# Designs tried in a protein design run: designed miniproteins, single chains. Part 23

Each design is a single chain, and the fold is of that chain. pLDDT is the mean over its residues in the fold that is shown.

## One batch from the design tools (miniprotein)

Design m825
Fold by ESMFold2-Fast:
Order: C-alpha cells, then structure tokens, then sequence
Structure m825 (fold): chain A 73 residues (1-73)
C-alpha cells in the first residue's frame, strides 16, 4: 500500500540519521518493493548507497549510486 511505503521511507531516513545503516537499507528495500514508482525511490537509492558506503561495502554503494543516476534520466 502507498501509505506503508511512505512510512517505510520515513523510517529509513530516521534510521540513517541514527547511524543504523543496516536497518535503514532494510526499510528502504521494503518501501521500494511496495511502491517501485514512489517519488522517494531515487532519494532512497542515494541513501542506500550512502549506508553501504558507511558499512564499508563499496561495491554495493557504487551499484546503488548507478541506479539513482539511471532513475533520474
């Protein structure tokens, strides 16, 4: 449901602010699965890339940054 996706995006942003990067990634992935066309999807891709970078997962961070760029076309 759209409302559930919006809440999960907001939860992901809150978790990022708290430094809970693994939990933030889970929240964003669930939100994207519920509403792949949500206006916050490109922002979620960039935030997931930042979360992966903070966790030392450089290859995953690069992949999500690439997805954000492709979505912005």
Amino acid sequence: MKEEADKLFDEGVRLMAQGKYEEAIEAFEKAIKLDPKHPKVPEAYLLMARAYQKLGKEDEAKEWRKKAVEYSK
Scores: mean pLDDT 81

Design m826
Fold by ESMFold2-Fast:
Structure m826 (fold): chain A 81 residues (1-81)
Amino acid sequence: STAEAKAQMAKTLSELQDLMIEYHKKLSALDPKKGAEIANQGSKKLTESLALGRKDPKAGLEQAKKAKEEVAKEAEKALAA
């Protein structure tokens, strides 16, 4: 349902924001530029998912889930480098 999609989207966006804060802190301790890159990437994806979700909550939710996975993958790759 649309209401369920909106609720899941809000939860997923909150999780993405928490993930960005955690990785920004970890990466900034190693290299401030790496921290800024992850924060900027996450913020753009969060804004795009929110904008899409206002028009299509199901599509916005799907994009937010992918954004969360992509941010985590890129952050872990940056931490390993």
Scores: mean pLDDT 84

Design m827
Fold by ESMFold2-Fast:
Structure m827 (fold): chain A 75 residues (1-75)
Amino acid sequence: EWEKIDEINRIVAEMAATLPPAADVDARNERYLPLVKIANAAIEGKPDEAKKIAEEMGFPDHAERLAKLANELKK
């Protein structure tokens, strides 16, 4: 279980690394809040939600990987 959670966090970190630097705390919160939502949805076993948010952010490859891991965590 924790190994899949670690991989989800790694995928989200890859996405975060591609985002431009934030000018202030508000810009950072707006920019990074979707990543927190993706990580939580994937860890909670909600593949459709995690995939949708990642795709909306322009990360279709990461969306597929996250959906697969979320589905494996879904009981």
Scores: mean pLDDT 76

Design m828
Fold by ESMFold2-Fast:
Formats: sequence, structure tokens, C-alpha cells
Structure m828 (fold): chain A 80 residues (1-80)
Amino acid sequence: SVEEARELLEEAKRLAAQGKYEEALPLFEEALRILERELGEDHPEVAEALLALAGVLAAQGKLDEAGEYAERAEAIRAKL
């Protein structure tokens, strides 16, 4: 559900704020999966989850992967 995805985003953001990127990443990925399924790929909440994922990946030094998620989030926001 969207509510479950929002709870996952809250927990993931909390973990990321503590530098626990390895624990945060799968929660952001699961939240993104749920939001894309329930709201569609171009929804503002999907863009938020994509940016959060990009931030975690960039913090881990995975810049190419981070760039792909960030670019997709920017494309969604440009349509809004």
C-alpha cells in the first residue's frame, strides 16, 4: 500500500540520516517499487523516492547509479 511505502521512506530516511546507508537502501528500493505500482512512474512521491535513492547511492560512491535515479526524478519533476 501507499501507506506502507510512506512508512518505509520514513524509516529509510532515519537510517540514512545516521549514515546507515546499507540498511536504508533496501527500504528506499521497496518503497519505490510500491509507489511505482500504486501511483504510477510519473508521480511526485516516486520522484521523492528516486532522489532519496540517488542520495544514498552517491553517499556510497556509486555515482553512475545515483545519476540514473536523479535524472529520472528530475524528468518527473519537470513534467509537474
Scores: mean pLDDT 85

Design m829
Fold by ESMFold2-Fast:
Structure m829 (fold): chain A 55 residues (1-55)
Amino acid sequence: MSRAQILEQLVALVREMLTADPERLAALLEEMQGLLATLSPEERNALLTEVEAAL
């Protein structure tokens, strides 16, 4: 998966989480944590900054 694809997925997950009910929110948080776990700490920090800028 490319960096751009991961960024797009993270932005989409965060946007969905903002409107999700509590049951769906738990599932979305698990998906986000799983995606972040595939990244190095340095790449995770860079992508989180880009997600914040995209919102």
Scores: mean pLDDT 78

Design m830
Fold by ESMFold2-Fast:
Structure m830 (fold): chain A 55 residues (1-55)
Amino acid sequence: MEKVKKSMETVKEVMSKSSPSSVAGMLQLIRREMEFYSEEEQKVAEELIEEIKKA
């Protein structure tokens, strides 16, 4: 959990500095990686993705 949150924080920082097209591409890659996450890790990642999309 903690490692996933740290990785997502790094992703959020990168996305804040990226163009909308780059953000969309990164979100697609993250969703593919999430298929290998546990259910709890997927929920945490989904919350962070929604937060990034709203920011």
Scores: mean pLDDT 69

Design m831
Fold by ESMFold2-Fast:
Structure m831 (fold): chain A 60 residues (1-60)
Amino acid sequence: MEEEREETIKWVADKLIKIGEAIDYELQGKFEEAAKLLSEINGIPYEKALEMIKKMRERL
């Protein structure tokens, strides 16, 4: 039980850290690097992640 909880928390923490990195890259204008990280985190194709970033930029 403890090992399972620790692994889950570690996995969630790793995801959150990577999301933060992706946001930081996006703020720096490094959309390709942000899209690559977003693709890895969500298990989606790079092209789809890139489209999501472009859509977020349109909101600004």
Scores: mean pLDDT 73

Design m832
Fold by ESMFold2-Fast:
Structure m832 (fold): chain A 59 residues (1-59)
Amino acid sequence: DKETLDLYVHAAERFAKALGDEETLEEIKKNRDDFDKVLEIARKVGKAFAEKYVRIERL
Protein backbone atom coordinates (compact mmCIF):
# COMPACT_ATOMS: atom_id res chain seq x y z
CA ASP A 1 0.00 0.00 0.00
CA LYS A 2 1.23 3.53 -0.74
CA GLU A 3 0.86 4.66 2.88
CA THR A 4 3.04 1.78 4.11
CA LEU A 5 5.58 2.46 1.37
CA ASP A 6 5.78 6.14 2.38
CA LEU A 7 6.33 5.10 6.00
CA TYR A 8 9.28 2.90 5.07
CA VAL A 9 10.70 5.59 2.78
CA HIS A 10 10.57 8.12 5.63
CA ALA A 11 12.13 5.68 8.10
CA ALA A 12 14.94 4.74 5.71
CA GLU A 13 15.65 8.41 4.91
CA ARG A 14 15.85 9.28 8.61
CA PHE A 15 18.29 6.47 9.33
CA ALA A 16 20.44 7.26 6.30
CA LYS A 17 20.50 10.97 7.16
CA ALA A 18 21.49 10.20 10.77
CA LEU A 19 24.33 8.04 9.42
CA GLY A 20 25.41 10.72 6.92
CA ASP A 21 24.95 8.16 4.16
CA GLU A 22 24.34 10.20 1.00
CA GLU A 23 24.58 7.17 -1.32
CA THR A 24 21.76 5.40 0.50
CA LEU A 25 19.66 8.60 0.44
CA GLU A 26 20.05 8.79 -3.36
CA GLU A 27 19.28 5.07 -3.68
CA ILE A 28 16.05 5.58 -1.72
CA LYS A 29 15.03 8.48 -3.99
CA LYS A 30 15.62 6.39 -7.13
CA ASN A 31 13.67 3.39 -5.79
CA ARG A 32 10.92 5.25 -3.93
CA ASP A 33 8.13 3.47 -5.83
CA ASP A 34 9.66 -0.02 -5.50
CA PHE A 35 8.22 -1.52 -2.32
CA ASP A 36 10.57 -4.52 -2.12
CA LYS A 37 13.64 -2.39 -2.72
CA VAL A 38 12.63 0.25 -0.17
CA LEU A 39 11.94 -2.45 2.42
CA GLU A 40 15.39 -3.98 1.85
CA ILE A 41 17.05 -0.57 2.13
CA ALA A 42 15.10 0.29 5.29
CA ARG A 43 16.16 -2.96 6.96
CA LYS A 44 19.78 -2.45 5.92
CA VAL A 45 20.11 1.14 7.18
CA GLY A 46 18.09 0.35 10.30
CA LYS A 47 20.56 -2.41 11.16
CA ALA A 48 23.54 -0.13 10.43
CA PHE A 49 22.02 2.59 12.63
CA ALA A 50 21.45 0.14 15.48
CA GLU A 51 25.01 -1.23 15.24
CA LYS A 52 26.53 2.26 15.26
CA TYR A 53 24.35 3.94 17.89
CA VAL A 54 23.25 1.12 20.19
CA ARG A 55 26.89 0.17 20.80
CA ILE A 56 25.85 -2.77 22.98
CA GLU A 57 22.82 -5.05 22.77
CA ARG A 58 20.40 -3.34 25.10
CA LEU A 59 16.81 -2.88 24.00
Scores: mean pLDDT 74

Design m833
Fold by ESMFold2-Fast:
Structure m833 (fold): chain A 71 residues (1-71)
Amino acid sequence: ITKLITEAITYAKRGDFEKAVELVQKAVKENPNNPLIARALRTIADIAEKAGHKEVAEYLRKMADEIEKKL
């Protein structure tokens, strides 16, 4: 799971948010109750917002909120 999170953040830093979201969604499916996934979603959302992708950032923050509510 750590590998999927690290790869997702790397893709987000490169501006490939489609691949970053795909990898994080895979991580959520493998371990939905892991707080590290919520943290990764917020990190990727911050990168997306700084890159001007506000809608992607809002989507990812909603996912993080949903995961945290279940923890």
Scores: mean pLDDT 78

Design m834
Fold by ESMFold2-Fast:
Structure m834 (fold): chain A 107 residues (1-107)
Amino acid sequence: SAALEEIERLHARLRELAEKLKEAIRNNAPQEELLELAREIEGLAGAIIDLALALRPDDEEVRALAMEATRLLSELHAAIEAKDYDAALESLDKLLAVVEELVARLR
């Protein structure tokens, strides 16, 4: 499926950006850089969520995972803004796990 291939590509990019954000936090990167990386993660995860919901519109588990991912994106952004980097790393790890479950359900 072309849609599934696109989701897999976006998921690979999301993992790469997540590692960049973790490294940026570890290296005490400027707040502006951390917020920009968080916005890029939000964009990629949002695209995965939208494609997953379009591919499985009647799947309640896909909807539940999409809602949880959306909540975790909001928590990640809020944690970065608050400079609570421990909370940001926790939300990011939970987000990656939920997106992995979402993508696996589409296979």
Scores: mean pLDDT 91

Design m835
Fold by ESMFold2-Fast:
Structure m835 (fold): chain A 66 residues (1-66)
Amino acid sequence: SKEEALKYLEKAEEALAAGDNEAAGEYIAQAARLMGLEHKAEEIREKSKESATVARAGIHDLREAL
């Protein structure tokens, strides 16, 4: 649901604030899966955990898509 996806994006933002890029990537990927973007979930997960900038952009894009 949109509500569950938003909850995971909020967890991703908290993880990034804590410096946990790996957890942020996992939460962003789960939000993407809940939004029907399964084909992008793994790519988002991998790129986000390696780059906080990519993770922030992913959160922003998914929030706008909600």
Scores: mean pLDDT 81

Design m836
Fold by ESMFold2-Fast:
Structure m836 (fold): chain A 59 residues (1-59)
Amino acid sequence: MDQEVLDAQHRAMTERTEEAFRAWAEATGVSVEEVRKKLETVDKAAAIGREAARKLAAE
């Protein structure tokens, strides 16, 4: 029960996520960097949309 165990789990998760991105990029014929850019764009749009929707719902 220490930070080192949590850090190890975080690193394992990050490595497996990178592996999944590589597999997805290879399957779809795009680069890992392109996949990352698209996900960042989608995440930004989703965050803006959710904030706007919450403001409207709160009123």
Scores: mean pLDDT 70

Design m837
Fold by ESMFold2-Fast:
Structure m837 (fold): chain A 88 residues (1-88)
Amino acid sequence: ALSPTAQRIIDAAIELFREKGYENTSTREIAERAGVSVATVYRHFPSKHALFEAASDVAIDRYLAEATPEDAETRAIAEAVRRVTSRL
């Protein structure tokens, strides 16, 4: 199960993947964007790949839950997941 802190980390990862792509995004940048320490990120996601898997899962779940009043966010998350996935 994801804690609120893990959700913030995932949201930051999705945003950065969208902005810079998977390869150009570091775990340190994700920690800074999420407002947590790098150690906290490593505690939840010991590797960038583990974070990618969790972020993809969350983003897909949000997308598949269909449009909410925040359909723009759902679209952005789905697009970020597509960009990250298509790079692999």
Scores: mean pLDDT 73

Design m838
Fold by ESMFold2-Fast:
Structure m838 (fold): chain A 72 residues (1-72)
Amino acid sequence: SPETPQALEGIRELIREAQRALDEGNLSEARKLLRKAEAMVESARKIGGPEEELERLREEVEELRGKVEEAE
């Protein structure tokens, strides 16, 4: 589906923005972006997106969340 590649790119952009926010010390913004990325991963899974790629993106979100928690 042409919508699936756009959703994956959107998730990757949110993860990149969350990493930037974390690097800048903006933990509240990083948390907001990670919540949005998580919601987009769940949405993409429900519409039958690529399971292996979505699982890797979910793991990246979880790793960044862990780093945000440690930075508190």
Scores: mean pLDDT 83

Design m839
Fold by ESMFold2-Fast:
Structure m839 (fold): chain A 96 residues (1-96)
Amino acid sequence: SLKRRPITPEEAAAWRARLQASFDAEREKFVKEIGLSEEQKKKLDELVRLNETDPAAASALENQLIADKNPENIAIAFDVGAYTLALAVERVLERA
């Protein structure tokens, strides 16, 4: 059973660092397994950034990539959805 006690700032920082390292590793694995090009990596990073700062713009860009009927762009749009979900889970777990 987990002890119910306040988390110290040091413990919270260590926990965040471990979660960040885990998600960085998952991101590298994802990029490597799919074999993204440098252009595709830039588009992925832009979509992730927009999803954090302007979800409406992120959604518009994702829809545009799908509409272009470019297989590479369509793959990025679907793959970003899964990656963005993983980041959302990380944020929920990042508790102080």
Scores: mean pLDDT 59

Design m840
Fold by ESMFold2-Fast:
Structure m840 (fold): chain A 92 residues (1-92)
Amino acid sequence: KAKELEEIKAKVRAHTAALVKKLEELAAKYPEVKELAEEAKKLAEEATKAFEKYLEAEKKGDEEKAKEYYEKLKELDKKFQETAQKLGEAIA
């Protein structure tokens, strides 16, 4: 449903914006993790875009495109988890 899809996109964008703000605050407090925080920010923004495209493909019934964006989401999630682990290790 169009309204539900737009509401989901809005909530995901809001969550990404909140995460980005927290990463920027963390980079300001711990300059040593600035590069890792910037990488995590980029990965979160790319994952949000891939998720939006996945939802649009699902809505259209485009199974091939939905699978393509879902695979990209899995790759971005793996990279985000690796970056988050390094960031946690650097501030510990």
Scores: mean pLDDT 81

Design m842
Fold by ESMFold2-Fast:
Structure m842 (fold): chain A 69 residues (1-69)
Amino acid sequence: MKLTPQERAVLFAAAGILIAAADLAKRGYTTPEQAEEDVKGALEIAERLRENGDEETADWILKKVEEVK
């Protein structure tokens, strides 16, 4: 499967939003259950990007997820 530049940009933005939402949950702004789902979504996006050859962006997402866990 090949991602278009637009699809790649959308996935990158979505992962960033999910990571930010998880960080806010860790600060008590939303529920721990929502944070866990947001982290799972970001990890799924990272895997999809890696499978499509965007290892650098996938690694960035994984690093950000580790920072908010």
Scores: mean pLDDT 76

Design m843
Fold by ESMFold2-Fast:
Structure m843 (fold): chain A 113 residues (1-113)
Amino acid sequence: GPAAVARARALLDEVRAELTQLISDLESGKEIPKEEALARLDRVEARMREIGALADQITDPAAKAELRAGVEDTRLLLEYLRELVKQKYPDWKEVIERLDRAIALADELLARL
């Protein structure tokens, strides 16, 4: 219903903000501890899981299916991002490119809700 859509939008805005800040911090040339980067990805995943749970409250089958698909695509991308960050020498340029892709996925979901 409308309340579930409003909550999903608010969570997607929070996801977008967290990812944008992480990109900004990485591009600043500051060394981010791997544990901090992983914790920030975990916060994004927690919000995406909440969005996925809200999909059950969406009555439009097409919108529900699109939200579930977008949540799963984002989950897989976050799993890949964690593996990149866990490398002995992370390719932070590739991490930034994949974070930009996660923002694009969040923007697509926001546009369709």
Scores: mean pLDDT 88

Design m844
Fold by ESMFold2-Fast:
Structure m844 (fold): chain A 66 residues (1-66)
Amino acid sequence: SELASLTTALAIRMIGDELDGTLSPEQAALLREAIAAAKAGDLERAAELLAAAGEDELAERLRALA
């Protein structure tokens, strides 16, 4: 549970840092959904949403954390 909590916190931070960049409204919406999925502990769903937003490198990094 402690490792899962740390993994979730790291995932949320990584997605949040990307959300602060220049994004389309569609990309921003997908990244917000990815943050919600990560908060729920669903890192695979978060990675799928990041890939859909064109954030393939970040999606791969998130899968490595899961």
Scores: mean pLDDT 77

Design m845
Fold by ESMFold2-Fast:
Structure m845 (fold): chain A 70 residues (1-70)
Amino acid sequence: VAQKILEVARAYARRAVEAGDAAALRRAIDEVEEALADEAFLESLDADVEEVKEALREAKAYLERALEEL
């Protein structure tokens, strides 16, 4: 799950940067922040919650950096 989160975030960031779509990057950052705040969602996953939180934090940092590079 954690590795898949990072893979999806990187693919999304790449497409958004190629398209010059800063709004798409901002929406993705907001979605990651919402996921990090959703304790019930995180607890429902068949995965280590802390590993998922770490992957979400890394995904957010990657998306934020992609936005800064635009």
Scores: mean pLDDT 76

Design m846
Fold by ESMFold2-Fast:
Structure m846 (fold): chain A 58 residues (1-58)
Amino acid sequence: SADSEAARRGGREAALRAGVSEEDAERIAKGSGQIGEFLGADAGRALGEREAREVAEA
């Protein structure tokens, strides 16, 4: 859905900006997209951004 795609893209972009590896960014993007499908784009993106911050040092 559009919400899933928006959340996935937002989560990936946030992760890459935070310095997360491309592998971790893809994992975060996938999770963000799945949550975005279920709870809406903003919720998916917010959860992805939180996870990106947690993983930023890896």
Scores: mean pLDDT 78

Design m847
Fold by ESMFold2-Fast:
Order: C-alpha cells, then sequence, then structure tokens
Structure m847 (fold): chain A 78 residues (1-78)
C-alpha cells in the first residue's frame, strides 16, 4: 500500500477512535470536522484496508483504531 507519514497515522488513529465512539460508523464530513482529517487521507486509509467509505459514511476495519494507535506510538506505518 501507499506509505503514510506519522502525522497521517496519528490523524487516522483519531478518526478511527471517533468513528468507534459513534457506534462504528460516521459521516465523512462529521469525521473531517471533528478530527481535522482530510477526505483524501480517508480515501488513502480505505485503499490500505484500514476503513471503508461508502455513500459518504466511514467505517473502520476491526482493530484498525488499536493498530493505528500502536503504529503512531512506534513512530512508523507502512
Amino acid sequence: GATLSLEQVRLLAEAARYIEAQGGEAPVAEVMAATGVSEALLRQAAANGLLEVRDGVARPAPGAAAALERAAAIGEAN
């Protein structure tokens, strides 16, 4: 998959946490407003299998929030 920067991994970890707090799905526009993540970065995460985006709604893959938090903590994501 495409390489993500540490900043992008941290933003995606926050986005995944936010979506899980909403019950496992949230509108893309709401996720962007709440976390500052860009639509392009959410699409990048979807391409990497970290979440699914359909009809303007984002859903994280099982364990994605924990995996992204771990990646952010060690400083790298691939």
Scores: mean pLDDT 78

Design m848
Fold by ESMFold2-Fast:
Structure m848 (fold): chain A 75 residues (1-75)
Amino acid sequence: KKKEAEEFQEIADEALALTSEAFDDPKKGEEGKKLAEEAAKRAKSPELKKQFEELAKRAEKAAKEAKARKAKELA
């Protein structure tokens, strides 16, 4: 159970790093979103689940913004 908290902290750190990289690469944001969503599904506590749902939203927003930028560059 204590290992679970450590594992979730590592996932949170990785999702944050992917969200930062998503600015240049929307695939990184999608990876971060998937990672956070998977963690939210595994989380037993409502508090932990909410934390990862928020991380998933951050990653999704970053991916959408990066995609919009790339779409504009094609125009």
Scores: mean pLDDT 77

Design m849
Fold by ESMFold2-Fast:
Structure m849 (fold): chain A 65 residues (1-65)
Amino acid sequence: GKKELIKLTIEHLLENKDEFDLIASAKALAEALKKLGFDEVAEILEKGVEENKPEEALKEALKLL
């Protein structure tokens, strides 16, 4: 379902973090998640972007999914 696709996306970003701008990726993912109704996960990612800790935020989001 949607939850499993989100988990896979986060895992892919974390496993390939050197290939992505994690700030831009986390920001884009947070916007998409808000539109899908995953508000709590989106807020974690938004906070991680704001605090310049996108990797930590992605790991925290993954634990909640």
Scores: mean pLDDT 84

Design m850
Fold by ESMFold2-Fast:
Formats: sequence, C-alpha cells, structure tokens
Structure m850 (fold): chain A 95 residues (1-95)
Amino acid sequence: KLEEAKEHLERGIESLKNFDFDEAAEHFRRAIELALEDNTPEGLKLAAEAVRTALGFGFTDVVAEVLGIPQEEMDRLLARGASLEEVLKLIKEKL
C-alpha cells in the first residue's frame, strides 16, 4: 500500500513537470487515498506529504474530493493556517 502510494506521488510530480495536469491530479488522488487506507503513522505522514504537494500546486479540488469534504471547508482550514497533519487527523476521526 505505502509503496504504491509513494509511487503515485512520484508519478504525479513527474506528470506535473510535463504539464500533464490531468495525470498529475489522478496520481495525487490515488497517493492520498492509498496512504490514508494504511491507517499507520507512516501512512498518515505520507498522506500529509501528498496533500501538501497537491495543495502547493493548486489541486485543492482533488484534495477536497478524495478527503470527502467540501472545497469550501478545505479553503477555510487552509486560510486558518491549519497544519495538514491536524486536518488529516480531524478527517480520520470523522471516518
């Protein structure tokens, strides 16, 4: 699971370098999903890295969709300067 999630994160970054934004979005989505499924501290760290990377490149909609929260809520949390690890922990508690 984590090896697969990490590969998707790496491929998302590579797709982004090639201006293949649709491929990048799909890889970031899968990286976050697989990392969160692992439900380990290592998985949570990888999920935070994937979310941080996706948000840094403007894939807020992808992050909101995969985490199952409205984009408005995601924007609100980011505006407050919330830690990505704190955001992910809150979402995990609601699952």
Scores: mean pLDDT 74

Design m851
Fold by ESMFold2-Fast:
Structure m851 (fold): chain A 61 residues (1-61)
Amino acid sequence: DEAVRELARRLGISRGTASRILREARRLLETHSPRETIDLLAEKFGISREDAALVLRIVLR
């Protein structure tokens, strides 16, 4: 989908990796606040908090 393409392009990662990150972000948002989701995504995928915040901006559009 468009979110997967945007994230893959902006982070310089594969569409497969972008899809996994977006799926995990949506799952975490079911039980965690946006701030907690940013922290957990950064830890789990080894990405910066800024990149994790970008993931949330794409998911919440």
Scores: mean pLDDT 85

Design m852
Fold by ESMFold2-Fast:
Formats: sequence, structure tokens, C-alpha cells
Structure m852 (fold): chain A 86 residues (1-86)
Amino acid sequence: MVGQKVTIDRLNGTSDNRFPYLSGTISEETEDGFVLKLDEPITSLKPGDRPVVYLDNGKIVVGEITSVDKENNQVTVKVIDEGTLV
């Protein structure tokens, strides 16, 4: 999981193509999820947000953001549900 490229979509707001998607990399695994290092400054994500995270291996994670670190451009995600794109 560490080192995987991800794309973050918003589940709890809008999923239209006019909303910016965030890209990043899994920097750390946690007991209940992972830490994402984002490629772009965090302007829209906040604790309690429930994003859908698409991994480059076809895995999908529905998560909840538990913390946002704007200084290090990182978010901590708790995994709620997991699936695979078929």
C-alpha cells in the first residue's frame, strides 16, 4: 500500500467533473487506514469528509478524513469500506 498512487474524489459533496480531484501517494499505513501525501495544496478537504480513494491497482476505498496537515500536505484517512473496480 505505501507508495501507491491515488486519486481522491468527493463522496460527501459533488462528484461532477467541474470539481477538482486531488492526486497523491500513500505515505504511511495505519491500523485503521493510511496517510496520504497530496501532490497539490489542501484547500477543500477537512476532518469528517468522506472521500472515495481510487488506487492505481484498481482498488477503491471509501474513507473518512480524521486529520488534515496543511503544512506537510497530508491527510489521515480511516477506511470505512473497500472494493475493486471490475
Scores: mean pLDDT 71

Design m853
Fold by ESMFold2-Fast:
Structure m853 (fold): chain A 85 residues (1-85)
Amino acid sequence: RPELVAGVALIALATAYVAAKNQGDEETARILERGINEVAEAVRRGDLPKAAETLRKMAEEAEKQGHTDIAEILRKVAELLEKEA
């Protein structure tokens, strides 16, 4: 079910977002908020593969900026969307 997979992805991103906000890491929170918006938009459009591609690119950018933990989360979410889409 694409809706179930998207729901799991959104929960994972939202959980990381709340953790970043609680730690005062506004840069990490901003990256995760962008990821949440991309998945939500793709669900509205019915285009989960597009969200997965965008999240993979965001993961590469986050890793290059030293946000390895966030890159791991984004990459894992993208993999889930790719397998189920």
Scores: mean pLDDT 77

Design m854
Fold by ESMFold2-Fast:
Structure m854 (fold): chain A 65 residues (1-65)
Amino acid sequence: SSEKLKEINELVEKLDEKEKKELTTKFMKELEEKLSKINDREEQLKLEDEFWDKLIEKLKEILEK
């Protein structure tokens, strides 16, 4: 989790300010909505980890343009 967050921060720093704000805000809202539907803490942690993986993948795709 911590390692993935560091990678996300490094990738986000390579984006334009507007793209950083819009992408981060949208992705965090989607994560929060999905987390609100899960009552089990362990399932929440798994979902967070999967979301960080998807965010990293999406950021890499944007940067590879």
Scores: mean pLDDT 76

Design m855
Fold by ESMFold2-Fast:
Structure m855 (fold): chain A 84 residues (1-84)
Amino acid sequence: RLAEARERLEAARAAGDKVGEAEALAELGRVYFEQGRLEEAIAYYERAIALLKSLPEQSEEIRKKILELEIQIGIIRIKLGVEK
């Protein structure tokens, strides 16, 4: 799963597919979340959100993807507890 997500990320980058790149980053975040590696999961979700927000056209689909990732980060942060 991790290797597949990495391969998808490299393919998207090579093609200049920013949406595909963000989706691959989110998939990496999900893999780390499933492994209990919560801080790494947050880092990948944050990178995916940043990339989606950088897109010139903010479609409803892109806004929904951003919101879903932000909710996921919020859930993980609650599991980690209130930080600093």
Scores: mean pLDDT 78

Design m856
Fold by ESMFold2-Fast:
Structure m856 (fold): chain A 62 residues (1-62)
Amino acid sequence: DVDYENLSPEAQELAERILEALKNKDEETLREILRELINKGRTLPEEEQEKLIEELVKEALE
């Protein structure tokens, strides 16, 4: 699970940008944005980043 309250104001602004990618169903763009968001908010191993990004993209696009 992601800790949304732990996100900075800048991370929240990035979330708005994610909404545009969601409208386009652009999975690649979503992954790029999510990687940037995660790296700015938290430091995660690459394996966990990929897993988290994939889960978020799956839920968002589904």
Scores: mean pLDDT 64

Design m857
Fold by ESMFold2-Fast:
Structure m857 (fold): chain A 95 residues (1-95)
Amino acid sequence: SLEQVKADLLRTLDEIYELLSDKMTPEEKARFEELRAEVRASTDPDEIIEKVNEIMKIVTDIIKRTDLSREEALKVTALMVRVAGLIFELELLKS
């Protein structure tokens, strides 16, 4: 269950990266890739949640700065909602 939620998180983060990587600064791209690698390596749900929240801050900054098309905005919003749901699932696994 933890392994499945983590796999779904990593896949969702990869989809966000594919949509937004061309709009990232080199620093944002490097930080996103570092945090994603830390999520992949971690087996601690609290650490995973912390790292994913840091990634979502980067994503939010890009969205605020970038004139996304309506379709791009809808797609990235749907992916961010999916990430929030997966974080909630990780919290429930700790209970």
Scores: mean pLDDT 87

Design m858
Fold by ESMFold2-Fast:
Structure m858 (fold): chain A 75 residues (1-75)
Amino acid sequence: MQQTVDDMVETAKRFRTLSDEELAELTKQLTELMERLQNAKNRDERLAAMTEISRLHAKATESSSSGTATVPEAA
């Protein structure tokens, strides 16, 4: 679970279309969601946090589509 969240954060950091300011904002939002996920006791709360993280990641990907950068593949 946490490893998947970390992978999403790393993926977002590898988007070359994101500025330092956008990366800081994204990291802040992801950190808040990760804290919510870690503090969640119920499966429903964890699923909600994961859904928010997934939506945030999707929004970051949509933003990058406005640019001309390509995300590199990681091994």
Scores: mean pLDDT 65

Design m859
Fold by ESMFold2-Fast:
Structure m859 (fold): chain A 59 residues (1-59)
Amino acid sequence: SIEEILKKIEQISEEAQKQLQDMIKNNSSWEELKKLTEKYQKKIKELVEELDKLLEEQK
């Protein structure tokens, strides 16, 4: 459902923020920070594509 996908996007965003904060505290490389950010952005984009697919099925 659309609501479930939106909730997943919110959960992923919150998790990403927490993990980025932890990585910064642990002096992780910018490369690792970038990889994590890109990974979460990709996951969010996939969920947005799922929303588009549902909208197509609804017309």
Scores: mean pLDDT 79

Design m860
Fold by ESMFold2-Fast:
Structure m860 (fold): chain A 56 residues (1-56)
Amino acid sequence: GEREKINRIIAIELRIIGLEFELELLKERGASEEELEELEKEIKELREELEKLKAE
């Protein structure tokens, strides 16, 4: 239903915010390129899921 969709959108948006904050901290701390790429890939996949969900 609409409530479940809204709750999922909010959950994904909050997760993206958290991961973007973590990515910024990891960059500042000099994390490996592999670690940064893995996190960026997860953020990209979540953004794509969010766009598909909003398009429904």
Scores: mean pLDDT 84

Design m861
Fold by ESMFold2-Fast:
Structure m861 (fold): chain A 61 residues (1-61)
Amino acid sequence: SDAEKGAAEGIKLAEAGDLAGARTAAAHSAMYVGDEETARRASQAKTAEEAKEAAERVAKL
């Protein structure tokens, strides 16, 4: 699904150290599955690791 692909991209960007890209990809993928709380956490992530955790939650849905 688009959410799974977006979550995978968010994980990849976070592992590359792209915090801004990881936050955007993770937040958008969370919104595709209706998880507004994970989308908020992703957009507020202060580290690439926090953004990656948000993307991984979406990928497991």
Scores: mean pLDDT 82

Design m862
Fold by ESMFold2-Fast:
Structure m862 (fold): chain A 69 residues (1-69)
Amino acid sequence: SETVKRVGLHEIEELRAEVEALDIPEEVKKEALELLDKARQAVEEGDIETASELVRKAKELLEKAGFTL
């Protein structure tokens, strides 16, 4: 639904902004942002399952680097 897409895009944009503001190693930041960009593309294509998995991977990457969002 359009509401699910809007909520998903908003969540991804907020998470991207948080990641961009973090003082973290560039390689971790780059990987997390790439995962979030792919998640955004998946939401736009209506693939909510793939988008959720990509967001989960981005958060997991950040958690492994010592950051909680």
Scores: mean pLDDT 80

